# Designed miniproteins, single chains, continued (4): the designs that were tried, part 100

Each design is a single chain, and the fold is of that chain. pLDDT is the mean over its residues in the fold that is shown.

## One batch from the design tools (miniprotein)

Design m15484
Fold by ESMFold2-Fast:
Structure m15484 (fold): chain A 86 residues (1-86)
Amino acid sequence: SEEVREKIEELNRLVEETLKKAEESSVEEAIKILEEGLEEMERKKKELNELAKKSEDPAVGAGGSIEGVGGVTELRLGLERKKKKL
């Protein structure tokens, strides 16, 4: 589960940096940054799910923070808000 924990920390860091870049960018740039961030998060989430299945920690794999990554929701909300401000 160390690998899964490390990936979750990387995901959280990516979310924070993506949101910061979007805040500092123009609306058009922010939309691209958020869309690319969401695509990357979905790929990372798939990798985490595969790693969790191979781990011996059912709590990490089944009902843990992987499914409830709050940063993904923040990215989605940010993207919708930026699209409305076009």
Scores: mean pLDDT 68

Design m15485
Fold by ESMFold2-Fast:
Structure m15485 (fold): chain A 100 residues (1-100)
Amino acid sequence: MSPIEIQKEVAKLAVETIKETVSKLPDVSEEAKKELEEGLNEILDKFLNGEITLEEAVEKIKELLRDLVKREKLSSESQEIIEMLLSIVEDATKKLLELQ
């Protein structure tokens, strides 16, 4: 598999993992979950179509997660989970960029 194909498969897995994790948070509204899912799907589609870079896609995902924390009245536990997702996304991106 080429490096770009690996990046695309990892991006798909990351988006699905974020969607599943956030869907299980008890203090996130159904409207916010839907907006996050739609935003993540749009970012993924643009990346898969070559319209944005991996770095741009990651920054947009981080922005969506930070906006979720600002809009919702999240518990400390839910905030820690979102911060953990942000850290995982950062680490995965650094590793994927090394696979040139």
Scores: mean pLDDT 79

Design m15486
Fold by ESMFold2-Fast:
Structure m15486 (fold): chain A 93 residues (1-93)
Amino acid sequence: SPEEVLREAMERIKALVEEELPHLSPEDQEIALATLEDLEKIVKEAKSPLEALRNIIELLRLAIEKALDPRLQALYERMLAIAEEALARVEAL
């Protein structure tokens, strides 16, 4: 279901953030966690899984542009790839 695809994507994103977090500076750790919190808010407030995934993708694209550290940028690019794959799966349903 679209809800299961969104849930799996968020679980993968959270796991990725947890894995990569220790490799970031303390400042970038706070920024990455704040970004994750914003993604969770999008999931709670969205009218549908499709809307949630589109809004997640938009937020991550902006986060990539604002990221100064290549490690934080790489983390966001990997999170974006998960969200884009999930969106394609939901649109195919």
Scores: mean pLDDT 90

Design m15487
Fold by ESMFold2-Fast:
Structure m15487 (fold): chain A 120 residues (1-120)
Amino acid sequence: SLEEVKKELEEILNDESLTPTEAIQRLARVAKKFLELDVTPEEALEFLHLLYQAVDKILERYPDLPKELKETLFSLLSRVADEVIRRHPELAAEVKKLIEELKQKYPDIEIIVSPRLQEA
């Protein structure tokens, strides 16, 4: 359910005992579960905000995180964002803004984003 997926995401966000790799693997699993759900645009945007917060917290918590893992984490977020836009095109502007804000905060992260999320 959406509630279980949100709870799992919040547990990852608050579990400081996880290694970076474990946190990223759990985020990927939660994201996959979310993408299997039929949700409203509002619910999709809410989940994406939580995923954005989780990615941001992991990057802040692990300042020595290898570039490969940082890119994996950002790629996960952009992939979920891309799928949200595909299912709910009306959210494109709001979703793109979230991804752009993360990229501005972490400009050294090199990532390939879908055409739907590319910067002008």
Scores: mean pLDDT 77

Design m15488
Fold by ESMFold2-Fast:
Structure m15488 (fold): chain A 63 residues (1-63)
Amino acid sequence: SKEELLEEMRELAKLKAKQKALEKLPDPDKIEIEEKSERKIVATATKGDEVVEVEVEVPELPK
């Protein structure tokens, strides 16, 4: 179903956001995933006083 496909795409976007955040700031003290909207996933990695934020867009399903 479209709902299942969207859910899979969102999960993939979350994994991608985590990977990009870890790439910029390896071994963080904390990593947070936030769904800003249906199409925007943000990963925030924190290490001491350093903060890195990565945004990944979930692609739209064709109609």
Scores: mean pLDDT 79

Design m15489
Fold by ESMFold2-Fast:
Structure m15489 (fold): chain A 98 residues (1-98)
Amino acid sequence: DEWKKLAKKIAEEALETAEEGLRVGEEAEKAGLKEIGEEVREEAELLRKYAEEALKAIESGKASKEEIDALVSAAGGLKLATKYLIEKAKEAIKEIKE
């Protein structure tokens, strides 16, 4: 089933984005940008939880398509928000290191 493969790929990409967010948040905090670093890390942690829940639902074989669709959609939205915060943090770090 092609849709399950796509759902898994979206969830896996969401996990990758969460991992990047955690790294960028740490780098921002190291640069003295504690507030933006904390915001990125909090969003990335939330994204990771939803992505992990989506992957568990897919792997269980017991979740409905509707349940998987809801979790994957939530992870997708959080992924976009996390990417936005990552780029804001990267720009702030760049300005500090001038």
Scores: mean pLDDT 86

Design m15490
Fold by ESMFold2-Fast:
Structure m15490 (fold): chain A 85 residues (1-85)
Amino acid sequence: MSRELAIRSTSLAVLSIAADIDGDEKRALELLGQAYDLAGKSYEEDGNLKEAIEHYEKAIEYYEKAGLDTSELRKKLEEVKKKLE
């Protein structure tokens, strides 16, 4: 109990401070990127390629703001653009 309380208080303080300073904005951007990526895939599966392109472009924007590599998603976007034409 004493050991668990010490670990919990230390972990919660460190995680809370990290989330407030380094994590909340990046996490929100990552989640927005994931939401747009999933929406883009849904539109692509439905054959709505124009909507898929718009959502993939938003996903790339948010992923890049979060500091994530978007190379694969950019390639996917170009493939979808080719299908539209």
Scores: mean pLDDT 71

Design m15491
Fold by ESMFold2-Fast:
Structure m15491 (fold): chain A 105 residues (1-105)
Amino acid sequence: SQEAIQHGKLMMGATLGMLLMYHHARKGDLTPEQLALHDALLDQVQLLLDRVNASKSLDELIEVFEELIRLYEEYAAQYRAMGDESSARVLEEHIRAIRELIEEL
């Protein structure tokens, strides 16, 4: 439905906003390598936002969310490998929330 698509778009925007705020809040505590990884993640999430905005069906929106989950799993592993357990856990919490949203759609 149009309502489901609109809800998904709103959720995606909120997720990006939360990541951006988290990145800025932690800027002073990040190593250059952690900062570069955060910036790369935000760039990739922006590309997914473009696809969310272009989505015209629930199936297209679900596909974007599934790609976001895969992206978060990859980056969570990278953060953990570099000793950034905090960033890894944040992404894992977002993965759980996105999976719950997909089940409700």
Scores: mean pLDDT 78

Design m15492
Fold by ESMFold2-Fast:
Structure m15492 (fold): chain A 95 residues (1-95)
Amino acid sequence: DVFEKLFKVIDKNGDGVITEEELEEFFNRLDLDGDGVVSYEELLLVLQSEKFFKGKPFSEEEVKEIMKFFDKDGDGKISLEEFKEGLIEKGFKVV
């Protein structure tokens, strides 16, 4: 499951819970230009980086699936709020 793979990357301590600080840290690493939203290009660059993900980067299809799910308004960009809401919608614990 691509969303379980994403959750494990955000959940650095492996406790099965994402804190708002962990989510903000991860989002800020995706937000390469600092505009407060994540584009498909930024998501692709970060999630496909072997240096960022030690040994199993995301495929283009996995990145597209992530983008389509979190991009609730269809503008091609994900806000921090959409990202948090999407993780909760998938059943992940965010505190």
Scores: mean pLDDT 74

Design m15493
Fold by ESMFold2-Fast:
Structure m15493 (fold): chain A 56 residues (1-56)
Amino acid sequence: SVEEKVKEILEAKKESGLSLDEFNKILDEVAESRGLTVPELMQTEEGYKLVLEALK
């Protein structure tokens, strides 16, 4: 579910020690690299995995 994916991403953010601004910048950069908006990116399985990879 989208809620479970959001929870996993927020936990990854906490573990990486990123600020909210840094986190939002990473989301925007990943979405732009795919020609998508952040909500569109988060609705796809591939997009979810890309965000998790970018937070590592």
Scores: mean pLDDT 77

Design m15494
Fold by ESMFold2-Fast:
Order: C-alpha cells, then structure tokens, then sequence
Structure m15494 (fold): chain A 87 residues (1-87)
C-alpha cells in the first residue's frame, strides 16, 4: 500500500510517502507521472525495513504536483496524488 493517497501541500513544505509491502522485497522504484524518480538534494529514498520504504520530498515546488507510485519485485502501488499550491 502507498500513503497518503491524496494530499495538498503549500510550496516550501515537505511530504513523506510510505510504501508498505505484504512480503519482503529486494528493491523499490519510485515514479512521478510514470517517470522514474532519482535522489537529489530535495528527494530522499529510505529503506525503513524489508517491507517499509519512504520517499521524502523537501522544499516542495509546484512542479512536484502529480501522481506518485512505487513498484517492488512485480508489485505496484495505487497512485498517490500530490498537489503543491503556490503562495
């Protein structure tokens, strides 16, 4: 499962998506609007346990708005929707 499912944030805030699997997985890929996410200064991917993974985006920008999804060993999460509002 992927949480949160629908969230609205303001520019400059942070968000953490949590992906939970029913069985241990070897690797997790994160996607925004179908495009693979890679780590950066604002984007951090963390393995909490063999079944719990997080994607944290800090200093949110309007362009971070979109559909987020995680995949692991043939398992795909539902879409999670983020909207980042400009000031």
Amino acid sequence: SLSPQLVVKKEGESITFTFTTSSPVSSVDWYKDGVLITESERIHITKVSDTVFTLTISNLKPEDSGSYQATADGKTSPNSFLRVEAP
Scores: mean pLDDT 80

Design m15495
Fold by ESMFold2-Fast:
Structure m15495 (fold): chain A 86 residues (1-86)
Amino acid sequence: MLEELKEILRKEFGVTEEHEIRIFQAEEEPPFPLEEFEEAGREEEGEEKGVVWVKEADGKLYVAQVAVGYENGKKVAVIGLGSLPL
């Protein structure tokens, strides 16, 4: 999943060598591919852009997220992976 999310950042959000890539991941990666997730939100305009994907399974909401923007004037790209109890 991490490599798929990095590819989305490069192809859809224009992430380049100028971006600092930050990964925020819970201890376990989701046990299913990104294709099984549903798109829950997308921001495509302005300086901050991103997508959130979710999948409900086993009494949990699994979340995958990519975002691009700025932090302290630096270009940053973020990958988030985790789960929330339902």
Scores: mean pLDDT 76

Design m15496
Fold by ESMFold2-Fast:
Structure m15496 (fold): chain A 89 residues (1-89)
Amino acid sequence: HMAQQLADRLAQLEAEDDSLIETAKGAIEGNRDGPADVLADIAVAAVKRSRFPERTAEALINAARKYVTPEQAEKIGEAVRKAVEEILK
């Protein structure tokens, strides 16, 4: 009943966040030669739209570490951590 529907809905929300994460990863990789502020904005937009902001932030920080410069990755990390803090109150 409600408990089973809740579990199913949570799984769907995670899948929606995974799709959002993949879109953001592609955008970050495609724009890696651009300014760090643009990459940070892409990552923050994904975190703000996600249902699980901490999970989304961790995935994007890990992606940034692989695809962009250390300076860009640091800026992405700072921006998404602040966004998570604001969302979690």
Scores: mean pLDDT 81

Design m15497
Fold by ESMFold2-Fast:
Structure m15497 (fold): chain A 83 residues (1-83)
Amino acid sequence: ALSPAQLQAELARGVAAAKEGIKLAKEGKETGDAIKYTGGMLLAMGGLTTAWLAIQKLKELGITPAVEPEVQALAKEMGMTFK
């Protein structure tokens, strides 16, 4: 199993990837760049999934990450639903 420090590092990477992916997807949609849009969407979805899984594992260890509301807001912006 990953340590809490490793899970926090995965959470940080997932959030960073989600933010960059959303930015790229918005730029691609705005400029009509289908490759940038698709790549941004995939990066955002991958980052959000990584962040969400890291949050769930941290919560199983009794740690509530302060970024959970931010991750949920980013997921909502992307039309994603987490359980």
Scores: mean pLDDT 82

Design m15498
Fold by ESMFold2-Fast:
Structure m15498 (fold): chain A 103 residues (1-103)
Amino acid sequence: MEELLREGLATPDEEERQELLAELMARYVLENREYIRANTPEEDLPAVERLIRIAELWRDPARLDELLALLEEARAEAERRGEPAAARMYDRLIALARRRRAA
């Protein structure tokens, strides 16, 4: 799976691959949101609610400015928590959202 993902991202349509993966992740989060909430410790619920909100806003092009603001907040929190992998993920999502806004 990891090698297939690496090969997919190395193609000329790498940006389309990244957008498709973001869409699939948003769909997964929204379809499983009640299960995710039920299995999340109370102290982590605010972070999970933010993730669900990001997924909702990702699928609504009319609310792209709200999405960008929320992604910037999530990135800043990841940086404060010393989570560089999460911060890089949010940087990529911000870049994708900005491209959609410019189009």
Scores: mean pLDDT 74

Design m15499
Fold by ESMFold2-Fast:
Structure m15499 (fold): chain A 109 residues (1-109)
Amino acid sequence: MEEVIRRAEEAIREAKRALEEGINTNLSPLTRIGLISLILAERLMSSVSLDEALAMVEAAIRRTYPEHAEEMIAAMRAAAARAREAGLSDVEQLALAIAAAMLVAERLA
């Protein structure tokens, strides 16, 4: 769990750096996960609350990865809790949660 959350935090940091600096280079797989997670988080949070967005992501995980859904959801919840404790924004909490779930999914492939 700690390794997945640490990698999710790194993914979001690298994604923010790429967005802020306008980096026009080949993106690492980790940076790509972070960017996708931030984009999805911002899109979801434009129409629903953080709690509703988290519930929607959990439902999507259960439909797409039924055999591994509980492991992915556990990582998502742990990452969201850590982001909340760190005082991150709602969008950042959701992005970290999505990144953690994606990293677990990558490990399962």
Scores: mean pLDDT 83

Design m15500
Fold by ESMFold2-Fast:
Structure m15500 (fold): chain A 72 residues (1-72)
Amino acid sequence: SMAELRRRAEERAVLRALAKALEAQKSDPDATIELTVVPGDRVTATVTSATDTRTFVVRIADELARVEAALA
């Protein structure tokens, strides 16, 4: 169903944003990670250290397109 595809796309967006944040945290283990979800739009991961703030944005639509392409 389309609802199931959207759910999988949102789950993938969260995991992708978290993976990027965790990779960034490897260079600074004391950095903090904050995830923000805008339902149906995007997941944002912000990694904050003492000297830097890095932001990673994953579009849910991009993950949905990947899921749909994999099923075609």
Scores: mean pLDDT 84

Design m15501
Fold by ESMFold2-Fast:
Structure m15501 (fold): chain A 77 residues (1-77)
Amino acid sequence: MEPLERMARALKKRVEELGIDAVKEYVKKTFKKMGASDEEVEKFANEIASLLREGKYLEAARKLQEYFLKINKKKNS
């Protein structure tokens, strides 16, 4: 299974089991642990949560991966 499809399925499952707010909190904790600023954490988590509310799980997975890469690049600059 493609990594994005796997992440999309995981996001959908967590939304179904825990709700969007719990998934948003998980995303916030992950970004903060990766070294994102509080502003970036709020912005990125809100964008992911918005996509999840619209049922756009593949797009949410893609954005999550983009933000992971962006935060990792920032740590090396």
Scores: mean pLDDT 78

Design m15502
Fold by ESMFold2-Fast:
Structure m15502 (fold): chain A 77 residues (1-77)
Amino acid sequence: MSEKELKEKYKKFYDVLTKGVVEGNKEAQEMLDKLNEIWEEYREGKLSVEEAAKKLEELKKEYLEKNPKAEEELEKI
């Protein structure tokens, strides 16, 4: 995965979670906080592109398990 692909995946997932937060989903807020932590660690050089991508995919799976209705939006990421 390239840095550009990672950034695009991050932005798409950020947008999905932000929408969930606006709609009052507390799980979306918790996932958004975790996503921002992953992105910050990547920006600080603590995570490689591949490590950040893996953590993002794991977080997407966790969110999908708790929010099955988000499947279509998450598949596009």
Scores: mean pLDDT 80

Design m15503
Fold by ESMFold2-Fast:
Structure m15503 (fold): chain A 112 residues (1-112)
Amino acid sequence: MSEKEKEEKKKKNKEIVKNTIKSLLEGLDEMAEITGEKEIFEEVKEALKALEEEDYEKARELGASDEIIELYKKLKELAEKGADIEEIEDQIQELLTAIFEEIQKKIEEKEK
């Protein structure tokens, strides 16, 4: 792969990640409205914003698990090295799955 092709892939990957996080934040707002669990979803949104800022300590304080932090770091590394779109999409799917599993656990713990 040429140096120019790698640079273009890196730019596309960064845009995909940014757009995905933005869409996720919007989806979390909608879920908060539907479920009424505004505090849980707001904490998750703040944790995601901290991850975007690479403030992993703040993300952890906001309740992000080590698993979510590591999955985000891996996604960022894949994006920066110019990984193929399929690899980026797979890593995004793993991150989204982990985030929604943690939200579900927090909601279930509150109901008990």
Scores: mean pLDDT 79

Design m15504
Fold by ESMFold2-Fast:
Structure m15504 (fold): chain A 81 residues (1-81)
Amino acid sequence: GEAGRKKALEAVKEAGKKAKEVAKELGLSEKQTELSGEIAEGVALIAMGVGIASGLSPEEVVELTERAGKGAVEGIKKKPI
């Protein structure tokens, strides 16, 4: 249980990191870069919580969290904040 939760939380952190990298590469302000990270982490964290509440396995929760995070990063890349 705990190892799966840690891996899902690592996926949340990676989503924020990737969103900030994308924002920085797009030349966004420091404020927009921080907000991009917060939004991507928030989306991934919500997906993690919904997955857990829905009774998904630890592996399914990790996959859902990673997919949600990647979706948020792609959204920011397509239309920056």
Scores: mean pLDDT 84

Design m15505
Fold by ESMFold2-Fast:
Structure m15505 (fold): chain A 68 residues (1-68)
Amino acid sequence: GSGQNSSKNAYDATLPLGGIKTSLDTSYSAELDQEEGKPFTIMSSSFSSSHPYKTGQKSSENDYILSS
């Protein structure tokens, strides 16, 4: 068990770190693609705020046993 140096690795490896970054990148890409003169810049910032929710559906799906 406990008292190991897996903090950075356990969280950084399993955490939806890639998802949060991918979501941010995708959202920004969509904003640039829709730069047809729309106020998407503000939506991009607001959208990012809702994305970083504590959900490890990809990795920590075991904790997301919603199908009880």
Scores: mean pLDDT 42

Design m15506
Fold by ESMFold2-Fast:
Structure m15506 (fold): chain A 75 residues (1-75)
Amino acid sequence: DLRAAAEAVVAAVQRALAAEGEAAVERLEAAIRESSTDPELAERAIEAVRAAAAGDTEKAVELLLELAREELARE
């Protein structure tokens, strides 16, 4: 379930923020940039992480679903 996976990712980001503060979110952003071969894809993933950190759960889920749907279309 793509939506369930997206919701789990958003919950994990929000949990990391609650436990370790803003530094955990910044570490995730850095990891996304370092692991991604596509800078545009990395920035879009970071936008979803920032939405989750801001408490906008629905926006974060929708951004992640859009990315997942585009990746599936490449297969």
Scores: mean pLDDT 80

Design m15507
Fold by ESMFold2-Fast:
Structure m15507 (fold): chain A 73 residues (1-73)
Amino acid sequence: MEEKQDKREAIEKYLVEKFGLPRELAKKIADALVDHPLLAAQDVETLIANVERVIRGEPAHPLVREVVEPLLK
């Protein structure tokens, strides 16, 4: 449970600080990734790399794209 919170905070912080996303959007993305059973097991770096690909409109992991793309559009 604590590990999920740490991942959530790390993803949120990275998206705000490195991509300049609004805090509310970064929070929704972090929550959606960490709350997904198959994505919650992935490391923060892998999740962030795939979110970056979705933001750029590039091919990304299908599960990350399905979770994140609706939040961006």
Scores: mean pLDDT 78

Design m15508
Fold by ESMFold2-Fast:
Structure m15508 (fold): chain A 62 residues (1-62)
Amino acid sequence: MTEGQKLAERVGEERADDFDRLATRLLLTPDLRISARELAEALGVSVSLAREILAWIRRTLA
C-alpha cells in the first residue's frame, strides 16, 4: 500500500474522489499554492491531516 493510499483511507470514502482530484492537481501544478487550512476545508479533514497530505505531495515533487 502506497503512502498516498494510506492518506486516502484517513480522508475517508466520501472524500476519496475529492482527495484523488486535488492530489493529482497539486502534483501536476507544482506552482499552485494552497494552505493546509484550505485543503482541510476542501476535503473535510483536520488541518493536521491536510499538513501531512501537503508534505507527501512536496516530498513526491522533490
Scores: mean pLDDT 75

Design m15509
Fold by ESMFold2-Fast:
Parts: sequence; structure tokens; C-alpha cells
Structure m15509 (fold): chain A 80 residues (1-80)
Amino acid sequence: MSQVEVLQKLRDLVIEFFEDKSISLEEAIERVRELAKELSPEDLEKMIEDLEEKAKLMNEEDKKRLEEIAKVLKEVKKEK
């Protein structure tokens, strides 16, 4: 899978998690971690920045959940 395709799937997963609420936070974290392992450190940094910008537009509860997802991305980036 291309890095662009993985990045798009990761973004779609985050949107579905917050919009549809069809998956649990635990399931979202697991899927995010799996996809993030396939991304370069540069793409992970861009995704982290995008999520942090989106967090500014969310309510406090959703912002905290988005920060948990961003933390997973930061952990995966640190391991590379």
C-alpha cells in the first residue's frame, strides 16, 4: 500500500471515529497504531500536525480523544 493511501485511510478512520462513533476508542487506537507503522516519520509528523489543528475545532471531550490518537502516532514515530 502506498504511503498516501495509508495516510488517507488513517484520516478516514479518525473522521469515522468522531462522526459515526461506530468504533470504540480502544479499537480506534489499535487500528491507528497498525496503520501508523507503515508511514514514514515525515508523514507521521504531518498527520500529528493535522490532528492537532482539527482538535482546535472540536469540543473538549472529542479534543481529548483526538489527543489520545495523536499520542499513539507520536509513540510510533519515536520507535522509528
Scores: mean pLDDT 74

Design m15510
Fold by ESMFold2-Fast:
Structure m15510 (fold): chain A 82 residues (1-82)
Amino acid sequence: SLLELAERFIEAARKGDWLSAQDALSDLVQALYDRGQPELARRVYDIGMELINEARSENPDEKKIEELEKELRELAREAEKL
């Protein structure tokens, strides 16, 4: 499911497993394109990349990361209803 892919991405990113995070993000984005939701695919990609960038920064903003995770989960849930 889209939510399972989003959760896989979030878990990998939190562990610093950037290879697994990138793979999960790519799978999630591709699944949204396959569903005919290119605008959601772009938004998910942007959010996922912003989350990776923040997590990899010298001083990660944990509150910002949590907000990005919440937005990603909400987008995945809404996409599954369409």
Scores: mean pLDDT 88

Design m15511
Fold by ESMFold2-Fast:
Structure m15511 (fold): chain A 78 residues (1-78)
Amino acid sequence: KKEDTEKLMKEIDELRRQIDAVNAELEKAIANGDTEKAKELQARRDQLVDEYLSLIDKLAEVSGLDVEYDKEKFRERL
């Protein structure tokens, strides 16, 4: 299970990085008035955020460190 925990942490870090990248692209698309691209990037961001939160839940479950956090607040900050 220790290896599983480290693997999850790496995947979480990777997804966070992808979310940051999509946010940067989204800002550029909006600034350029590219509505179609902005729409596509928003959908992609939402999918990445959902997967990220799913992995956070998995990590909490397998770590046994049952630290409750406000998912809604966390989602809003991403």
Scores: mean pLDDT 76

Design m15512
Fold by ESMFold2-Fast:
Structure m15512 (fold): chain A 68 residues (1-68)
Amino acid sequence: MLLKLSEEGLKEVERRARERGVPEVVIRAALHDLATNEFTREELINMLTKGLGLSREEAEEIIDKYAL
């Protein structure tokens, strides 16, 4: 099953990535990809963790709360 983050989920990802000091260009590219495409749960976890520096626990929390 393919998942997409809600608008609130995208805002939460943006907020957490900025708090972690992820460069704006990286955040902007990731948010564009997340808003444009659908992903498997594991692909979303990998984007949030390996792409944006979130923990696996934070990524799973965001997906469980905000995935459509």
Scores: mean pLDDT 85

Design m15513
Fold by ESMFold2-Fast:
Structure m15513 (fold): chain A 81 residues (1-81)
Amino acid sequence: DAAAREARRRRYQAIADILREAAKDAPWTPENANGRETNRLLAEAYEALAQDRDFDAAARRMAQVAAGNGTTAAAVAEAIA
């Protein structure tokens, strides 16, 4: 269904936006130092997925990694739910 695929792409973009915002934090924070770098990389990946094609399995895997990174876990979980 084309509508379902477009909804999924919009979800990828929403996840990317959340991850971009999280990546702005200062790297000196112990939780944030690891999460910031991961969130930046994941945001770039989700932005690419939103623009290019349906890589649903890879996107879900990356979202699970991001959700496990503490500071962004609740926000990413809300975007996925």
Scores: mean pLDDT 61

Design m15514
Fold by ESMFold2-Fast:
Structure m15514 (fold): chain A 66 residues (1-66)
Amino acid sequence: SATEQKVLKEAEEKLEFIKKMAELRGLSPEQVKKLLQTLIDSIKAKYPNMTPEVIAEIEEMAKKVK
């Protein structure tokens, strides 16, 4: 759906921002993991009716960052 595509794009853009911040600030793997989990939690809170499949795709994208 259009909503699922928007959520995935928002997640991708935010993950890219976290990656750039991690590189710029020299963040530890633990700090990066915390930021990634915070992003996933924020998406779940903002879109509580999102399908588990979309959430799983976001979690898999997050794993590729670290």
Scores: mean pLDDT 81

Design m15515
Fold by ESMFold2-Fast:
Structure m15515 (fold): chain A 57 residues (1-57)
Amino acid sequence: VDEEKSKEIAKRLEEKGIKAEVVAYGETKGVTLTLDPSATEEEREEALKIIAELVPS
């Protein structure tokens, strides 16, 4: 995982109106996504889909 992927995730979330903070941890090889507590289930599902596409396990 790199900063470029976290920026793409953040961009796609913002374009869909989803409020979230995305942080990439290179050494831990992960991405942390913090969604706004008011986010809907649809918004959470969309965020997870975007992460899965850009940060394959």
Scores: mean pLDDT 69

Design m15516
Fold by ESMFold2-Fast:
Structure m15516 (fold): chain A 107 residues (1-107)
Amino acid sequence: MDSRKKLEEVRKEAEKELTKEQAEVVRESFDNALAKYPDDAQKAISLAAVEAARRLPDRARTIAKVVADSAVKAGLLTEEQAQQVIDTALWAAERTRNPPPAPLTVV
């Protein structure tokens, strides 16, 4: 399956729309995701977007949208799957920016 080549295209396309700092984070996130899910492009893309969004939560929408749009363009995701990736990455970023309070259930 040419999933690795298509994921390489997604990464390269995303790097064009992102700053150098954002592109490096996305690149590392894709490398980690591909190591974990080498044959599941949807899971790899979702994991990469979530990890990148957690590392740069203030840029999460931009990163998630660029990654998801690039994946749709490469034919790896449907528009519905791309929206799910964006929503999941934004949720992860929000939890990183505003973590739930530590469980202080003893008071």
Scores: mean pLDDT 76

Design m15517
Fold by ESMFold2-Fast:
Structure m15517 (fold): chain A 87 residues (1-87)
Amino acid sequence: YPQDKAPELVDAVLRTLINRKILEELKSGKKLSVADISTIVQSQLTPELLEKAIKEAPISPAELPSVLGQERELRAEIIKLAPQLAA
């Protein structure tokens, strides 16, 4: 990870990007099992996505609550569309 960006910010952005992909699949009317979600997560964990997350992550640690808020909001939308994934 770049020294000028906090790892927790990069991780939060990475999770947001992955969750956005999951939400997009759910909104398209696909029924996803826990195994399907695991497969999507594994397919999205690429060096290219990590580089994108690093680029999109803010430099300031003060932005961490905002980034975590975005991740939490996306996760709430996923659970709303697929309540079975919350179990």
Scores: mean pLDDT 72

